# Designs tried in a protein design run: designed miniproteins, single chains, continued (2). Part 80

Each design is a single chain, and the fold is of that chain. pLDDT is the mean over its residues in the fold that is shown.

## One batch from the design tools (miniprotein)

Design m6767
Fold by ESMFold2-Fast:
Structure m6767 (fold): chain A 69 residues (1-69)
Amino acid sequence: DIDKSKKGSENSAKKSYEDGLKQTIDNGTKASGDKKVGKNTGNNAYDGMLDGDFETALKNGLKNHMKSS
């Protein structure tokens, strides 16, 4: 039953999503994570290194850092 399979998968996805958000928030709040990310972008490692996941983490980290400030 796809419905039951989807509920199990959705529960796992929700937890994974929440864990990801919390990790991004922790990185931003620590400030060191934000500085480290900034340093990586400063080295022009953008080409092929800021791919999806890293870009999302950077954006969320910056957003959270600004909010906590």
Scores: mean pLDDT 54

Design m6768
Fold by ESMFold2-Fast:
Structure m6768 (fold): chain A 100 residues (1-100)
Amino acid sequence: SMSETLRTRLDLLKKNEEKIPDEKLLLDAVYIRDEAEKAGDEELAKEAREIAEKAGKKLGVDPEGITLELVRETNRREMAAYLAGRTDEIPAILRETARK
């Protein structure tokens, strides 16, 4: 189900929290939060919000100011950079989008 898929994604974020850049952690947590809210999974949405707030605090960013549209645009830019072999641009893409 969607909730099971989102739970798996959230658990992977928690497991790899120290290895994932704070900008990526923030954007992925916001995605899981918004999708969990749409699915009616209030507990999962709450856990995702806590991760987003923690990452946002480290970056000086309010997670409530980050839209799902911004997350999707960031993911498109990141994928385009990967496919083009421009992986060196990914940290800048994540910083630019997470701090808007």
Scores: mean pLDDT 78

Design m6769
Fold by ESMFold2-Fast:
Structure m6769 (fold): chain A 105 residues (1-105)
Amino acid sequence: KKEEEAKKYEENIKKSLDGAAFYLGVASADPALAAEVRKEIDEVAKLLSPELQEYARKKVDEGLAAGKAIAATVTPQQARDAYRNALGSIKDAKYYAEKYNELKK
């Protein structure tokens, strides 16, 4: 049962990191907002295993690359909305990371 719960939290961490990276890409049209999102991702990464830290780095790089392709089309409001959504995804990732770590003790 603990192994199944740990896998569920790991999957939820990955999904939350996917969301955070996607929204970071959109928010990167505003460098100041992107910097705040990156800082919060770095804080959550400290709670993650080396494997999940590597996953987070890869997803951040992918999100930023995708964000560059659309940056000219992103409005200031869309960047702010993406910033708020990124913070929400980061909060979820932190919650699941803390739950995962409690199971591993």
Scores: mean pLDDT 86

Design m6770
Fold by ESMFold2-Fast:
Structure m6770 (fold): chain A 84 residues (1-84)
Amino acid sequence: MMEKARKEKIEEERNQAEADLNRVLELVKSMAPSARELQEDLLAKIGKKYEKLEELTPEQQKVVEFSRKVEEANQRKEIEKLLA
């Protein structure tokens, strides 16, 4: 009967990771407009971590979508650098 303990541990780790990500998201959202590029990079990293969650709030979904767009843009820039 180790299944329940395993599920509880996974749920606790998920809840802690989500709480940490929510805290970081609030800090990133409070950044000055002058730090826009850094804010975008941090939002992309947060969105990548949120993507692992099954249920997302509308705000978290927007961050995940933004993360995907930034990842695509970064892949394009990396390819352009390799081809230069």
Scores: mean pLDDT 70

Design m6771
Fold by ESMFold2-Fast:
Structure m6771 (fold): chain A 55 residues (1-55)
Amino acid sequence: SMKDEIEKTKKALEKMSKEDIELTAQVSERLHKLTGDERYGEIAKAAREIVEKKE
């Protein structure tokens, strides 16, 4: 399901550097605007939330 894919993506993002997570957020936000695909929107939100809490 989409929720399972997003959950797996969140776990992968938690292992990435802050810079890579920020890049993932930017790319996903752009893809969401270009395609309208909700998956990119959810990935962008997840990446933004993780980078905000990551030191």
Scores: mean pLDDT 80

Design m6772
Fold by ESMFold2-Fast:
Structure m6772 (fold): chain A 58 residues (1-58)
Amino acid sequence: GCEDLLDAAKLSGEEAKEVGGSVSEDEALSMVKEQAKEAKISSECANNAAKIFVENAS
């Protein structure tokens, strides 16, 4: 569900920070949108997940 996507976004953000040290906001948004599309989760939830990803990847 949406909560699972938000949790996954947080973990993915932390992982991106660890492996890349820096990830562009556009790149992060694209990754989260891809995950949301695969899970068939709403665009609204995907947008919130993208924000969480960027915050944790920074």
Scores: mean pLDDT 69

Design m6773
Fold by ESMFold2-Fast:
Structure m6773 (fold): chain A 91 residues (1-91)
Amino acid sequence: MEEAVERLEELAKKLREASEGIRAGDPTAQDKAAQAMEEAADVLREIGHREAANAFRTLAEQIRLGSPQTAVRAAEVGVKLLEKLIEELRS
């Protein structure tokens, strides 16, 4: 469980950095945000949070296919959801 929490915390950090990159106009940041979201979905699936994993897969798709504005919003939603899940897993 500690290992999964550490992985999710690192992914939340990467997702936040990628979101900032999208806002700054970095053309690689949108792909990085989608990758972090997909990795978070994989971690959540591994620990049995299937519904959360599916939600993160949907957010990743919105990031990949959406405008930069849509991608930033989806990434920010993903960060907030990750932070809540990390807090629950620590309890």
Scores: mean pLDDT 85

Design m6774
Fold by ESMFold2-Fast:
Structure m6774 (fold): chain A 109 residues (1-109)
Amino acid sequence: SLSEEELDELLRLWATRSAEELLREHAGVEDSEIPKVVAGLEAALNSGQPLTQQLIRDALIAQGVSPEKAERVATLLLRLAQVLVSLGYGDLESALEAVVRHFIRELSA
């Protein structure tokens, strides 16, 4: 669960930072790893399984993202999805899908 302070901070970060900056600053993802992150997120969306933090992490690892970075990426995306839920944007699964689709779009530009 997010505290009020964590919710406010994540809202500010999402409003002021790009997907690439968020991955670099909060997950330690290097620019050279962005294509692997995109491929893992696309694989998670196309899996036919419910979108969860664990599914995202495992999909990223399958694309060659380190377990530590994959966990950090999945956690970041989950926290952003929890922000959307706190603002009334659907359930956690739908919010997580929206966050993942946003990151794929931004990182593929």
Scores: mean pLDDT 83

Design m6775
Fold by ESMFold2-Fast:
Structure m6775 (fold): chain A 91 residues (1-91)
Amino acid sequence: MEEIREAARLGELAERADTRIPNPDGSVEDVGETMVRMYAGAQLAFAGVTSEDPAVQALAPAYAEQVRRLAPGLSDRTLEALGIGVAALSL
């Protein structure tokens, strides 16, 4: 539950970030769109949705680092879950 609340706080933190964020896959998108995708990814991850797709697992650490950069106060557990969720939604 705390991890879901931390993920929801990304929406508040989006106003403090640059409006154009480069993604680990090389794409660039608006920070609001990035935050919505990360929040949706967190909902999937915290609902127990997991991915064994090697592509998702390969991208998950880079997306976790993107989340850490945008919201440096999040726990490692939350960053890992968000990274997996966002990577799964990106593929």
Scores: mean pLDDT 60

Design m6776
Fold by ESMFold2-Fast:
Structure m6776 (fold): chain A 94 residues (1-94)
Amino acid sequence: SAEKERLEKIAEILAEGLKKIEEARAAGDYDTALAILKETVEQILPLLSEEEQKRLLEALETIEAVHKKDPEKAVELAIMVVRTELQEVRERIE
């Protein structure tokens, strides 16, 4: 179905983004991790509803605010957000 294909595409983008964010965190590169999060969000935005877009952009704004004070904590939040969204999307596919 078109819905299943949409969700599978979102899951693929989120999974790849998560992997790259975790690799950047392991390298201690928190600026690169945030940049990857922003790119991942940009890639999925057109696939989301208006309500889902708003929620994700609000989460991104919060993470960016935390990054200015605590870059490591911001990346931990980014990983948590991406993992949660990926899990929810995967549950909707099943």
Scores: mean pLDDT 89

Design m6777
Fold by ESMFold2-Fast:
Structure m6777 (fold): chain A 85 residues (1-85)
Amino acid sequence: SVADEIFKIIKDAAEEVKKNNLSELEKQQKFRKAGLESADLLGKAHPDLSPQQLGIFGDLMTGLGQALLDGTPESEIREQIEYLI
């Protein structure tokens, strides 16, 4: 599903941040990239969504990377993604 693909993008970004001990700036850039990739994927699945709606979604997805790093359960992240789609 689109939600599963988006979850994988966010989880992979969080794992890369952990494994490579990325700086605060590199971490922010990594999560922003994950958010943009997630928005692009959603836009391909839902071409009726506006660029503004996709931008808001991407910003929300960027925040979920940090939530995973902070120890939020994967089930809660998945539920949040599914709710927003």
Scores: mean pLDDT 88

Design m6778
Fold by ESMFold2-Fast:
Structure m6778 (fold): chain A 75 residues (1-75)
Amino acid sequence: SPLEEQARAVIEEAEREMERKIKEKDFEGLLKVAEEALARLGAILAQTNDPATHALAREFLKKAQERVKKAVEEE
């Protein structure tokens, strides 16, 4: 599915940028990357009821929340 491929691309880019922000100790940048990725995924989800695409977005949300929590707790 083109929308599933688009969702995967958004997730891969976001994970790379979030890793960079964590290494830089840029917590505000980490939050902005997560928020922007979730907004982009939300726009994709609004266009499809594909369970696989929705599962990808839910798994990313869970991982993003865990990354943010860990970054806060390590400071």
Scores: mean pLDDT 84

Design m6779
Fold by ESMFold2-Fast:
Structure m6779 (fold): chain A 85 residues (1-85)
Amino acid sequence: DRVRAAAQALAEAGVTDPEALLALLPRFVDELGYVSLEAFRALLEAAGQPLSEEAAERAFLALDPDRRGRVPAALLEAALRLLAA
């Protein structure tokens, strides 16, 4: 389950308040419905949950294993909702 694996990776990277990230997420989604690594890092900082460069990259790699540099916002949202439950 990719959503469960992504939620686990976010928790292991140090995400402790997924609800704060969910509330802010719409501001960091591009016109095509994607979140870039840069937008993901900005989202974490805006939510008061900055991660180290290594931790943010590891978490993002779990969402983007093919290293396309972007993830569907729907996947990140589903992972954060699972982590918040």
Scores: mean pLDDT 83

Design m6780
Fold by ESMFold2-Fast:
Structure m6780 (fold): chain A 107 residues (1-107)
Amino acid sequence: MKAKLEEIEEEARKKEEELKTHKDSFVLAVIAMAELAERYRELGLEDLLNPEAVRAAEVVAAAIREGEEAGLPTPEILERAIEAAERAGLPEGVIETLRGQLEEVKK
């Protein structure tokens, strides 16, 4: 288990470096959070995660991934993520965070 946790930590550091390089920091951060949550579930370490935060990250990351695979621009990906968050009934704070990111990328 310790070796697997170290592997997850290394993956997290790699994702942080990608955030600095690509400047699509919010999109990459949400995807990284969802990937880490999946890894923790596979190891049976789900109790270390906040269930509400995990659910929010998974819903938003899934919408972002679908948009990226479809070749959508970042603003359209974020609009899709907002729609997915609203449909899933995520907290207003999550939706407002997504709206704030959409406004930043529309500049």
Scores: mean pLDDT 66

Design m6781
Fold by ESMFold2-Fast:
Structure m6781 (fold): chain A 75 residues (1-75)
Amino acid sequence: MDADEKALLARKLASILVGVAQSPEQVELASQAAAYAYQGNFDKARQLVDQLLQVTQDPQAYQQAMQIIDQIQKL
């Protein structure tokens, strides 16, 4: 596992989730989801993504976020 690759994927995840966030609270949830994915807490990362994107209702962003979490988990 490369720490730089994991950091890049976590930043990409944060960017996608922040891009769909509609409030400061949702921006915090986006940052927390990316941080949990980076720390290896994939269950919490997926739960936060699910909560955030159910509110924003962006299925494309949801799929991209879940794919990035899966990529980090496979590193």
Scores: mean pLDDT 80

Design m6782
Fold by ESMFold2-Fast:
Structure m6782 (fold): chain A 85 residues (1-85)
Amino acid sequence: SLEEVLEEVKRGLEEAKADPSVPEETIKILEVVTHGLELYLQDPDLPLEELKELAREYARSLGMSEELIEEAVRALELALKELES
């Protein structure tokens, strides 16, 4: 379920934050994916393009580069597609 996937992603984020071998860029990507999944859980009728734009805005607020923002948005899109079955 979406709730189970969100719990797993949140666990992965906390584990990554505790692991000094994990790059800061990877942690920021996981933060953006977590935020996007939380938004989708709160409003599953939200259009994908609007969700992606909200994720981009959040990523910019974290000081991410445009390249990293697009990588994070792609990661979110892939996570959402995995839930589509």
Scores: mean pLDDT 82

Design m6783
Fold by ESMFold2-Fast:
Structure m6783 (fold): chain A 81 residues (1-81)
Amino acid sequence: SALEEEVRKIRQEVVAYVQQAAAELQKTLSPEEFAEKVKQIQALYNETLKKLEELYKKNASKEELQKVLDEFKKKLDEIVA
């Protein structure tokens, strides 16, 4: 239950970061460049969700879940740069 709530919270944060990044990129990039960045963000999103699912199955700690979120943020920043 507590682990499920923590995973849900992190998933919500990941979605919020994706939406914010997409909105900013849409303002600054051409439609073609935006489409390419969206593909990269979708790949990162799917990878992150798989990692969270694996950690959930392993009954992982909150610290391990937070590390996945931190890594996601770093990789998202690299895509947006």
Scores: mean pLDDT 87

Design m6784
Fold by ESMFold2-Fast:
Structure m6784 (fold): chain A 85 residues (1-85)
Amino acid sequence: SAAEEAEKERQIAELERQLRMIEIELDSLKAYEKAHPVLSEEEKKQLNKLKDVMIQRLEEIREQARALGDEKLVARADELLKELG
């Protein structure tokens, strides 16, 4: 139905928004690491925890995108996962 298609489009748009926010956060993280080449063990541990949260969220987005049949979102999530791993 038109209502079901509209709901699917809303779900895809929400996943695209979430993915975009993770991209911005990852770019900020990379910029921080580049500006601070020497990090303490505690700082490294905190950054790794942030990366773990991003990985978990990207895996969730990838699975939701796969269920919705959005292969482009799946591929984009996979590229971000590759950058974090």
Scores: mean pLDDT 88

Design m6785
Fold by ESMFold2-Fast:
Structure m6785 (fold): chain A 100 residues (1-100)
Amino acid sequence: MEALLDTLVEMVRALMEEAGEPIPPEEEVRADLRALLAGNDVAEIAEILEALRDRLAPREALEHMHGIYVLRKAGVEVDIDTPLEEVRRLLEEKKAELLA
């Protein structure tokens, strides 16, 4: 749960640094991201993160968000709080089910 949020905070702050923008305190960025994730569709956030791949892409954060997006489209109930290891397991299960 917190690991994904930590990675997103790091990614946003790194992108702001690359863009030459003033970097807010970590706690402020964390609060803003937590509010965004609670109020927005995870699929829309995944699309935004994919678009950011061309600039700076923490591989684990993008993998996690993309995995959630794919699983939700396949009718699996997952959210931002589902751990990356569980998302990976569910993706492999769904792939095996489709190939069986």
Scores: mean pLDDT 63

Design m6786
Fold by ESMFold2-Fast:
Structure m6786 (fold): chain A 55 residues (1-55)
Amino acid sequence: ALSPAARQLFEAIRAASRNRTEFKRLLASMLDLPFEEVEPLDDEELARLVQEYLD
């Protein structure tokens, strides 16, 4: 389960993004990860990375 802060951040980035590719590029930039590592991940895996970033 995501903390409220992690869920809010995840949804804010999604809302700021025009499409899935932009969403994943913004997440990769925020998490300081290569896009290639973020591209194959689903929403559950991406949400866990956001949670770890905030921890």
Scores: mean pLDDT 81

Design m6787
Fold by ESMFold2-Fast:
Structure m6787 (fold): chain A 90 residues (1-90)
Amino acid sequence: AEEDLKRAEEALKQGNYEEAVKFYDEAIRKFEENGDKEGVARALYLKGKAYIKLDNYTEALKYFKEIVEKYPDSPYAKEAIEEMKKITLS
């Protein structure tokens, strides 16, 4: 999970946003298997941010909404709400 997040961040820095999404998906899967709810929320948030870089606001909103619905007590729920506001005001 953590190694997948590192690989995703490296891909994101290189502008390889589609590859970053694949590593975030792997991190989400591993965090879910381990019951790490904060890890899942964090990886979903970062995946949403990667979709913003891809100009795919529909997918970004989908993942931010998932955080708010499934992980409302996560610090990433507040971050997701702010990102959703920015998208809807654009």
Scores: mean pLDDT 81

Design m6788
Fold by ESMFold2-Fast:
Structure m6788 (fold): chain A 74 residues (1-74)
Amino acid sequence: SMEDLLEEVRKRAEEIARESLEKNWSEEELGKRMGELMKEFAKENPDLSEEEKQRAEDIVVEVYLRAVAELEAR
C-alpha cells in the first residue's frame, strides 16, 4: 500500500539522518544521501503517480530539514 511505502521511506530517511548526526556529516553529504534515497525509491516504485512521488519526497525533505537544524545547532 502507499501507506506502507511512506512508512518505509520515512524509516530509511530517519536512518540516514541518525547516521549524519552520529558521524557529524556536512549538510552537503546529508543532502547527497537523501537525494540518493529519493532516486532509489523512484526506481523501486516506477508505477507511482507524480502526486505519490511528491508525498514521499515531502517526508524525506521533512526529515532532512530536522537533521540540518540539529547539525547547525552544534
Scores: mean pLDDT 87

Design m6789
Fold by ESMFold2-Fast:
Structure m6789 (fold): chain A 100 residues (1-100)
Amino acid sequence: SAEQRKLQAALEVAELNAALLAEDIERVSEILGVELDEERFEALRELFLGLLDGKRLSDSTLRRIAEGLGVEVSKVREIDEMLVNKEYEGLLEKLREILS
């Protein structure tokens, strides 16, 4: 059960990353259940794909991402920490709450 939940969460984050990499705004909006404009979409891409390039996001970058998403920087830091630590269980739910 716990192993299955972790695997399912990892697969869901991988699907989101694939859609972000493909620049598929409609698919990302579908996965997250939120409407995304170009600014929010680009901020999400920077947040999720920056780590895939093996680069740690700076505090100034996280602040810029938070401004693009229209959310508090503390919320973006929570998502960044989960991504860095590969803690995917609950990540999409938290992201949906932040973007709602």
Scores: mean pLDDT 84

Design m6790
Fold by ESMFold2-Fast:
Formats: structure tokens, C-alpha cells, sequence
Structure m6790 (fold): chain A 77 residues (1-77)
């Protein structure tokens, strides 16, 4: 379980470096259909991507998606 979550976070960080739109699409899919561990791993990967981004718009988009992933995982909606 923890291993899969780490791999998912790493994949999202990699994908965000390649394409913000692809990372957002993957995150939206996991927010909709993923379990709690996948949603939290997605949030972690998106936060990491935001911290590594040199583009403020990309960082903001990743941060907003991370927030939505956390809200889904914690059932705060």
C-alpha cells in the first residue's frame, strides 16, 4: 500500500513536469474514482510538483488540485 502511494506520487510529479494538463487530468480521475490512499498520494505528488515548478500558474493549478484531492480523501465535500 505505502509503496503504491509513493509510486503514484512520483508518477504525478513526473507527469506535471511534462504537461500540467495531463497531470490535472490524472488527478481528476483519481479524485473521482480513487480510494483514500490514492487521493492522498495524488495530493502529495501535486504539492511536490507545485514546489518544483518555476511557473507560478502551474504551481497554483497543482496546489488547487492537491486541495481537491485532500477534500475528497477526507470527505470534506
Amino acid sequence: MGKYAQELAEELTRLAAESTDKAVEMAEEIIKNGDVNEQLATAAGLIQSAMESTDPETARAMGEMARKAIEAALELR
Scores: mean pLDDT 75

Design m6791
Fold by ESMFold2-Fast:
Structure m6791 (fold): chain A 66 residues (1-66)
Amino acid sequence: MEEKEKYNQEILLDAMKEHPSLQGLTAKELAERTGQSQSTISRMLNRLVKEGKLVRDPKTGAYYLA
């Protein structure tokens, strides 16, 4: 579970690094932009935040590179 999810999370992280327009977006907006389900994106984002690779703004729900 973790290894394959780690790869998908890495793709999401790299996309956010390559495309600054993906920073400052909520899980719903990132799901729409990436073509993934909101539940899949939320799970990946939660893991990236736990790993210290992303930060979540609690006021807006937006995600940024750490």
Scores: mean pLDDT 76

Design m6792
Fold by ESMFold2-Fast:
Structure m6792 (fold): chain A 83 residues (1-83)
Amino acid sequence: SMLEGLRLLKKAVEEAAKTPDPKKAEEIIRKALEEAGAELLAKLKDKKGNTLYLAELEGLRIVLSLDNNVTQEEAQELLEKAK
């Protein structure tokens, strides 16, 4: 379900944020997206160089950030520009 998928993705983001290895962080996110049935639409960099993952889960567009410094305004802009 969408709620179960969202909970899985949130947990994966928290786990990925704890690793200093960006490759392992990406593997955690990609595995969670696959398990949730979500499609990874884009891997983006913000103006600070932080990695953002844009995904779609059951028609819902979501932004996953490993950095707590991403603003709500930046996340909203990415969602609006998503294809």
Scores: mean pLDDT 73

Design m6793
Fold by ESMFold2-Fast:
Structure m6793 (fold): chain A 60 residues (1-60)
Amino acid sequence: MEELVEEAIKAGIETVKKLGPSGVDEAIRAALDKLSGLPAEERTQAAVRVAKAVMDAADK
């Protein structure tokens, strides 16, 4: 499960690098789609981690 979260974060960051700051919403959505296989509680925690990492990458 941790590996799936790491892959989702990586994919989100790559999307932001390609589309720029305006791509943050798209990057988060794509990453959340990768997390759809996780249990609801774990998926919610993972989604917060992904959103934070993607927003941090867009800010830098």
Scores: mean pLDDT 75

Design m6794
Fold by ESMFold2-Fast:
Structure m6794 (fold): chain A 95 residues (1-95)
Amino acid sequence: LSPVMQRQADISMVIIGLAVTILALKRGAEPEEVVKSLEFIKKKVEELDIDEEAKKKALEHLEKAIEAARKGDLEAAIEHLQKAIDVLAEAEEKL
């Protein structure tokens, strides 16, 4: 597996994790479990070998999603998770 393919795989795994979290939120998952999952995903994003500006934008959206989830603002949480996915997908495409 080439270094580029490994980076693509790592990004794809993070995107899948975010998509699963959106589905969990829509299905009424406990906010505390969602926050725990997002904090784990945030650490994985910090480890990604991608453009630093893309990483910063993805982390900003993740932090806003975590804050919204803690406040019970599910719509805002989902919106920020979707924006994080969009940023990561664009970064993967530019590899």
Scores: mean pLDDT 87

Design m6795
Fold by ESMFold2-Fast:
Structure m6795 (fold): chain A 83 residues (1-83)
Amino acid sequence: SKADMVAHDLAVAEKMIKDLKEQVERIKNGEITDPLQITNILFRIAAVLSTLNLIKRIAPQLSEKMDELEKEALKLKQEILEL
């Protein structure tokens, strides 16, 4: 159902953001120094942002939650770009 798909996509997006937070912390701590790996993490952030925008369009009732997750993902992007 549409509700089941939305619940699945939300869970995937939340897990991706959690994983990205851990990756960004590893960049800040110097554990990740490979420019290709850092670029791939940036591409994953872009993928999450695309998913959140799709969820907002098909499930407007989740818009506030999607905006919170989008703000978090954009913070992670900014933290990488400021290094």
Scores: mean pLDDT 84

Design m6796
Fold by ESMFold2-Fast:
Structure m6796 (fold): chain A 74 residues (1-74)
Amino acid sequence: SMREKLEEEIREGVRLIVEAVSSTVAKILVEKGVVSEEEAELLKRLEVARLTGLLEGLPEEEIERRLEEIREEA
């Protein structure tokens, strides 16, 4: 339905905003020498995964499990 499409567009828009903010913060931290480019990419992945889990309505425990998997792959 048109309502379902609008809800999907809102969720995607929120995801893009958080991804853009996370990318900007990560870039500033790299430019200031606080983190490496690799660490900045990891931080961005963690923030996007957390928001995606929240948008999907996942429980906190499942979101944290996904974040731990991302941290271990790095």
Scores: mean pLDDT 76

Design m6797
Fold by ESMFold2-Fast:
Structure m6797 (fold): chain A 72 residues (1-72)
Amino acid sequence: SEGAELRQRAYDIIREAEKALSEGKLTPEEAMAVTRLASQAIDAARQGDLEKARELVEKAEALLKEELEKAA
C-alpha cells in the first residue's frame, strides 16, 4: 500500500541520516532535523494522511540530500 511504501521510505531516510551522523557527514542538529521530518511522515502515514506523509518524506529526502552535498 502507499502508506506502507511511505513508511518504508521514511525509515530508510532515518537509517541514512543515522549512518551519515556516525560517519561525521552530518552534525547532530542536521541529523535531528531530517529524522524529525521522517518521524512526522511515519505518524501521518499511520493516521492515513498520505498527502501529508508524502510531503514530509519529500522534505526529509531533500533536506538530507542538501546537507550531504554541503558536507562533500
Scores: mean pLDDT 88

Design m6798
Fold by ESMFold2-Fast:
Structure m6798 (fold): chain A 71 residues (1-71)
Amino acid sequence: SERKKQVIKAVEKYARERADALGNPEFKARVDELLKKLQEEIEKATSDDEIALAVQRFADEFNRVEAEAKA
């Protein structure tokens, strides 16, 4: 659906811009893995609530990984 594509594209842009700004290749690789998982979860989602939950899980993991990379 258009909604799913728009959400994936927006999150990918945000995450990759932040990963590129940090300049840490290990963090970038982990972000790429999280984005792949997000795409799979969103593609399986059957409601807007499920899409929102997938994005929230991504955000929680992204913040954890980013904190580790900045330490």
Scores: mean pLDDT 85

Design m6799
Fold by ESMFold2-Fast:
Structure m6799 (fold): chain A 82 residues (1-82)
Amino acid sequence: MPKKERFEHSGSNTLGDTSFSMSVRLEREGGRLRIEIRAVLKTPESTKKATVNAELEGEVRLGPSGFPVVDGKVLSVEEKEE
């Protein structure tokens, strides 16, 4: 019934003096799936941020093992870095 669905997941880890965090956001509207990945890498000298946006045409369904599977075509991928 709702025309738009959103799913989010995030995590972080530390390796020595370096830390990274990543968040993944999935948004589905009809036959379109938008994926946004945001990553932050922190070192003692700098902080780097990257955002990847991808758009797919397809659906999210349950696979044979019960895991979500994306069945579709990649329409666009854009990467931005700062």
Scores: mean pLDDT 67

Design m6800
Fold by ESMFold2-Fast:
Order: structure tokens, then sequence, then C-alpha cells
Structure m6800 (fold): chain A 92 residues (1-92)
């Protein structure tokens, strides 16, 4: 459902804030943090604008790749959340 998609987008956004906060505490370079923030905003914008699935998939994979460089475990959790969100969007 569209409401479920919106709720999962909110959860994804909050999860990203947690990842970025932890990265700052761990001393990850500001450049890497900024790249993740921009990539995350791009993904959320595409999701909110009901963009093509291919564009959303490309943006999501880019975000996951960036996070995997700083925290592979968090990248795996994000990948699972992202896959669930994409599957919901494909059903709309």
Amino acid sequence: SEKELVLKQVVLSLYLVGILTQAKLDGVPEEEINQIQQSGRNLLTLLNNNSPISDIQQAGQQLITLISKIDPAEAQVLQDMYNELINLKKQL
C-alpha cells in the first residue's frame, strides 16, 4: 500500500540519520559523510516523486555501496530494508 511505502521511507530516513550520526562519532571523513547524505537525499527524492523503479534501484545501490565502505554490517541491514521497500513499490 502507498501508506506502507511512506512509513517505510520514514523508517529508512531515520535509519540513515543513525548511520550518519555514528559515522561522525567514529571519525569518518566529512567528505564521505556528505556523499552518503547527498545519496540518501537523492534516493528519498526519487521515492517521493514516484520515479521509475530503475532510477530508484540505481540510487539505492549507490547509497548501499557508499555505506558498505564505512560499515558493511549496516550496509547489509540497509540493503534488506531497501529490498523490502522496492518490493512494495513494485506492487503499487
Scores: mean pLDDT 82

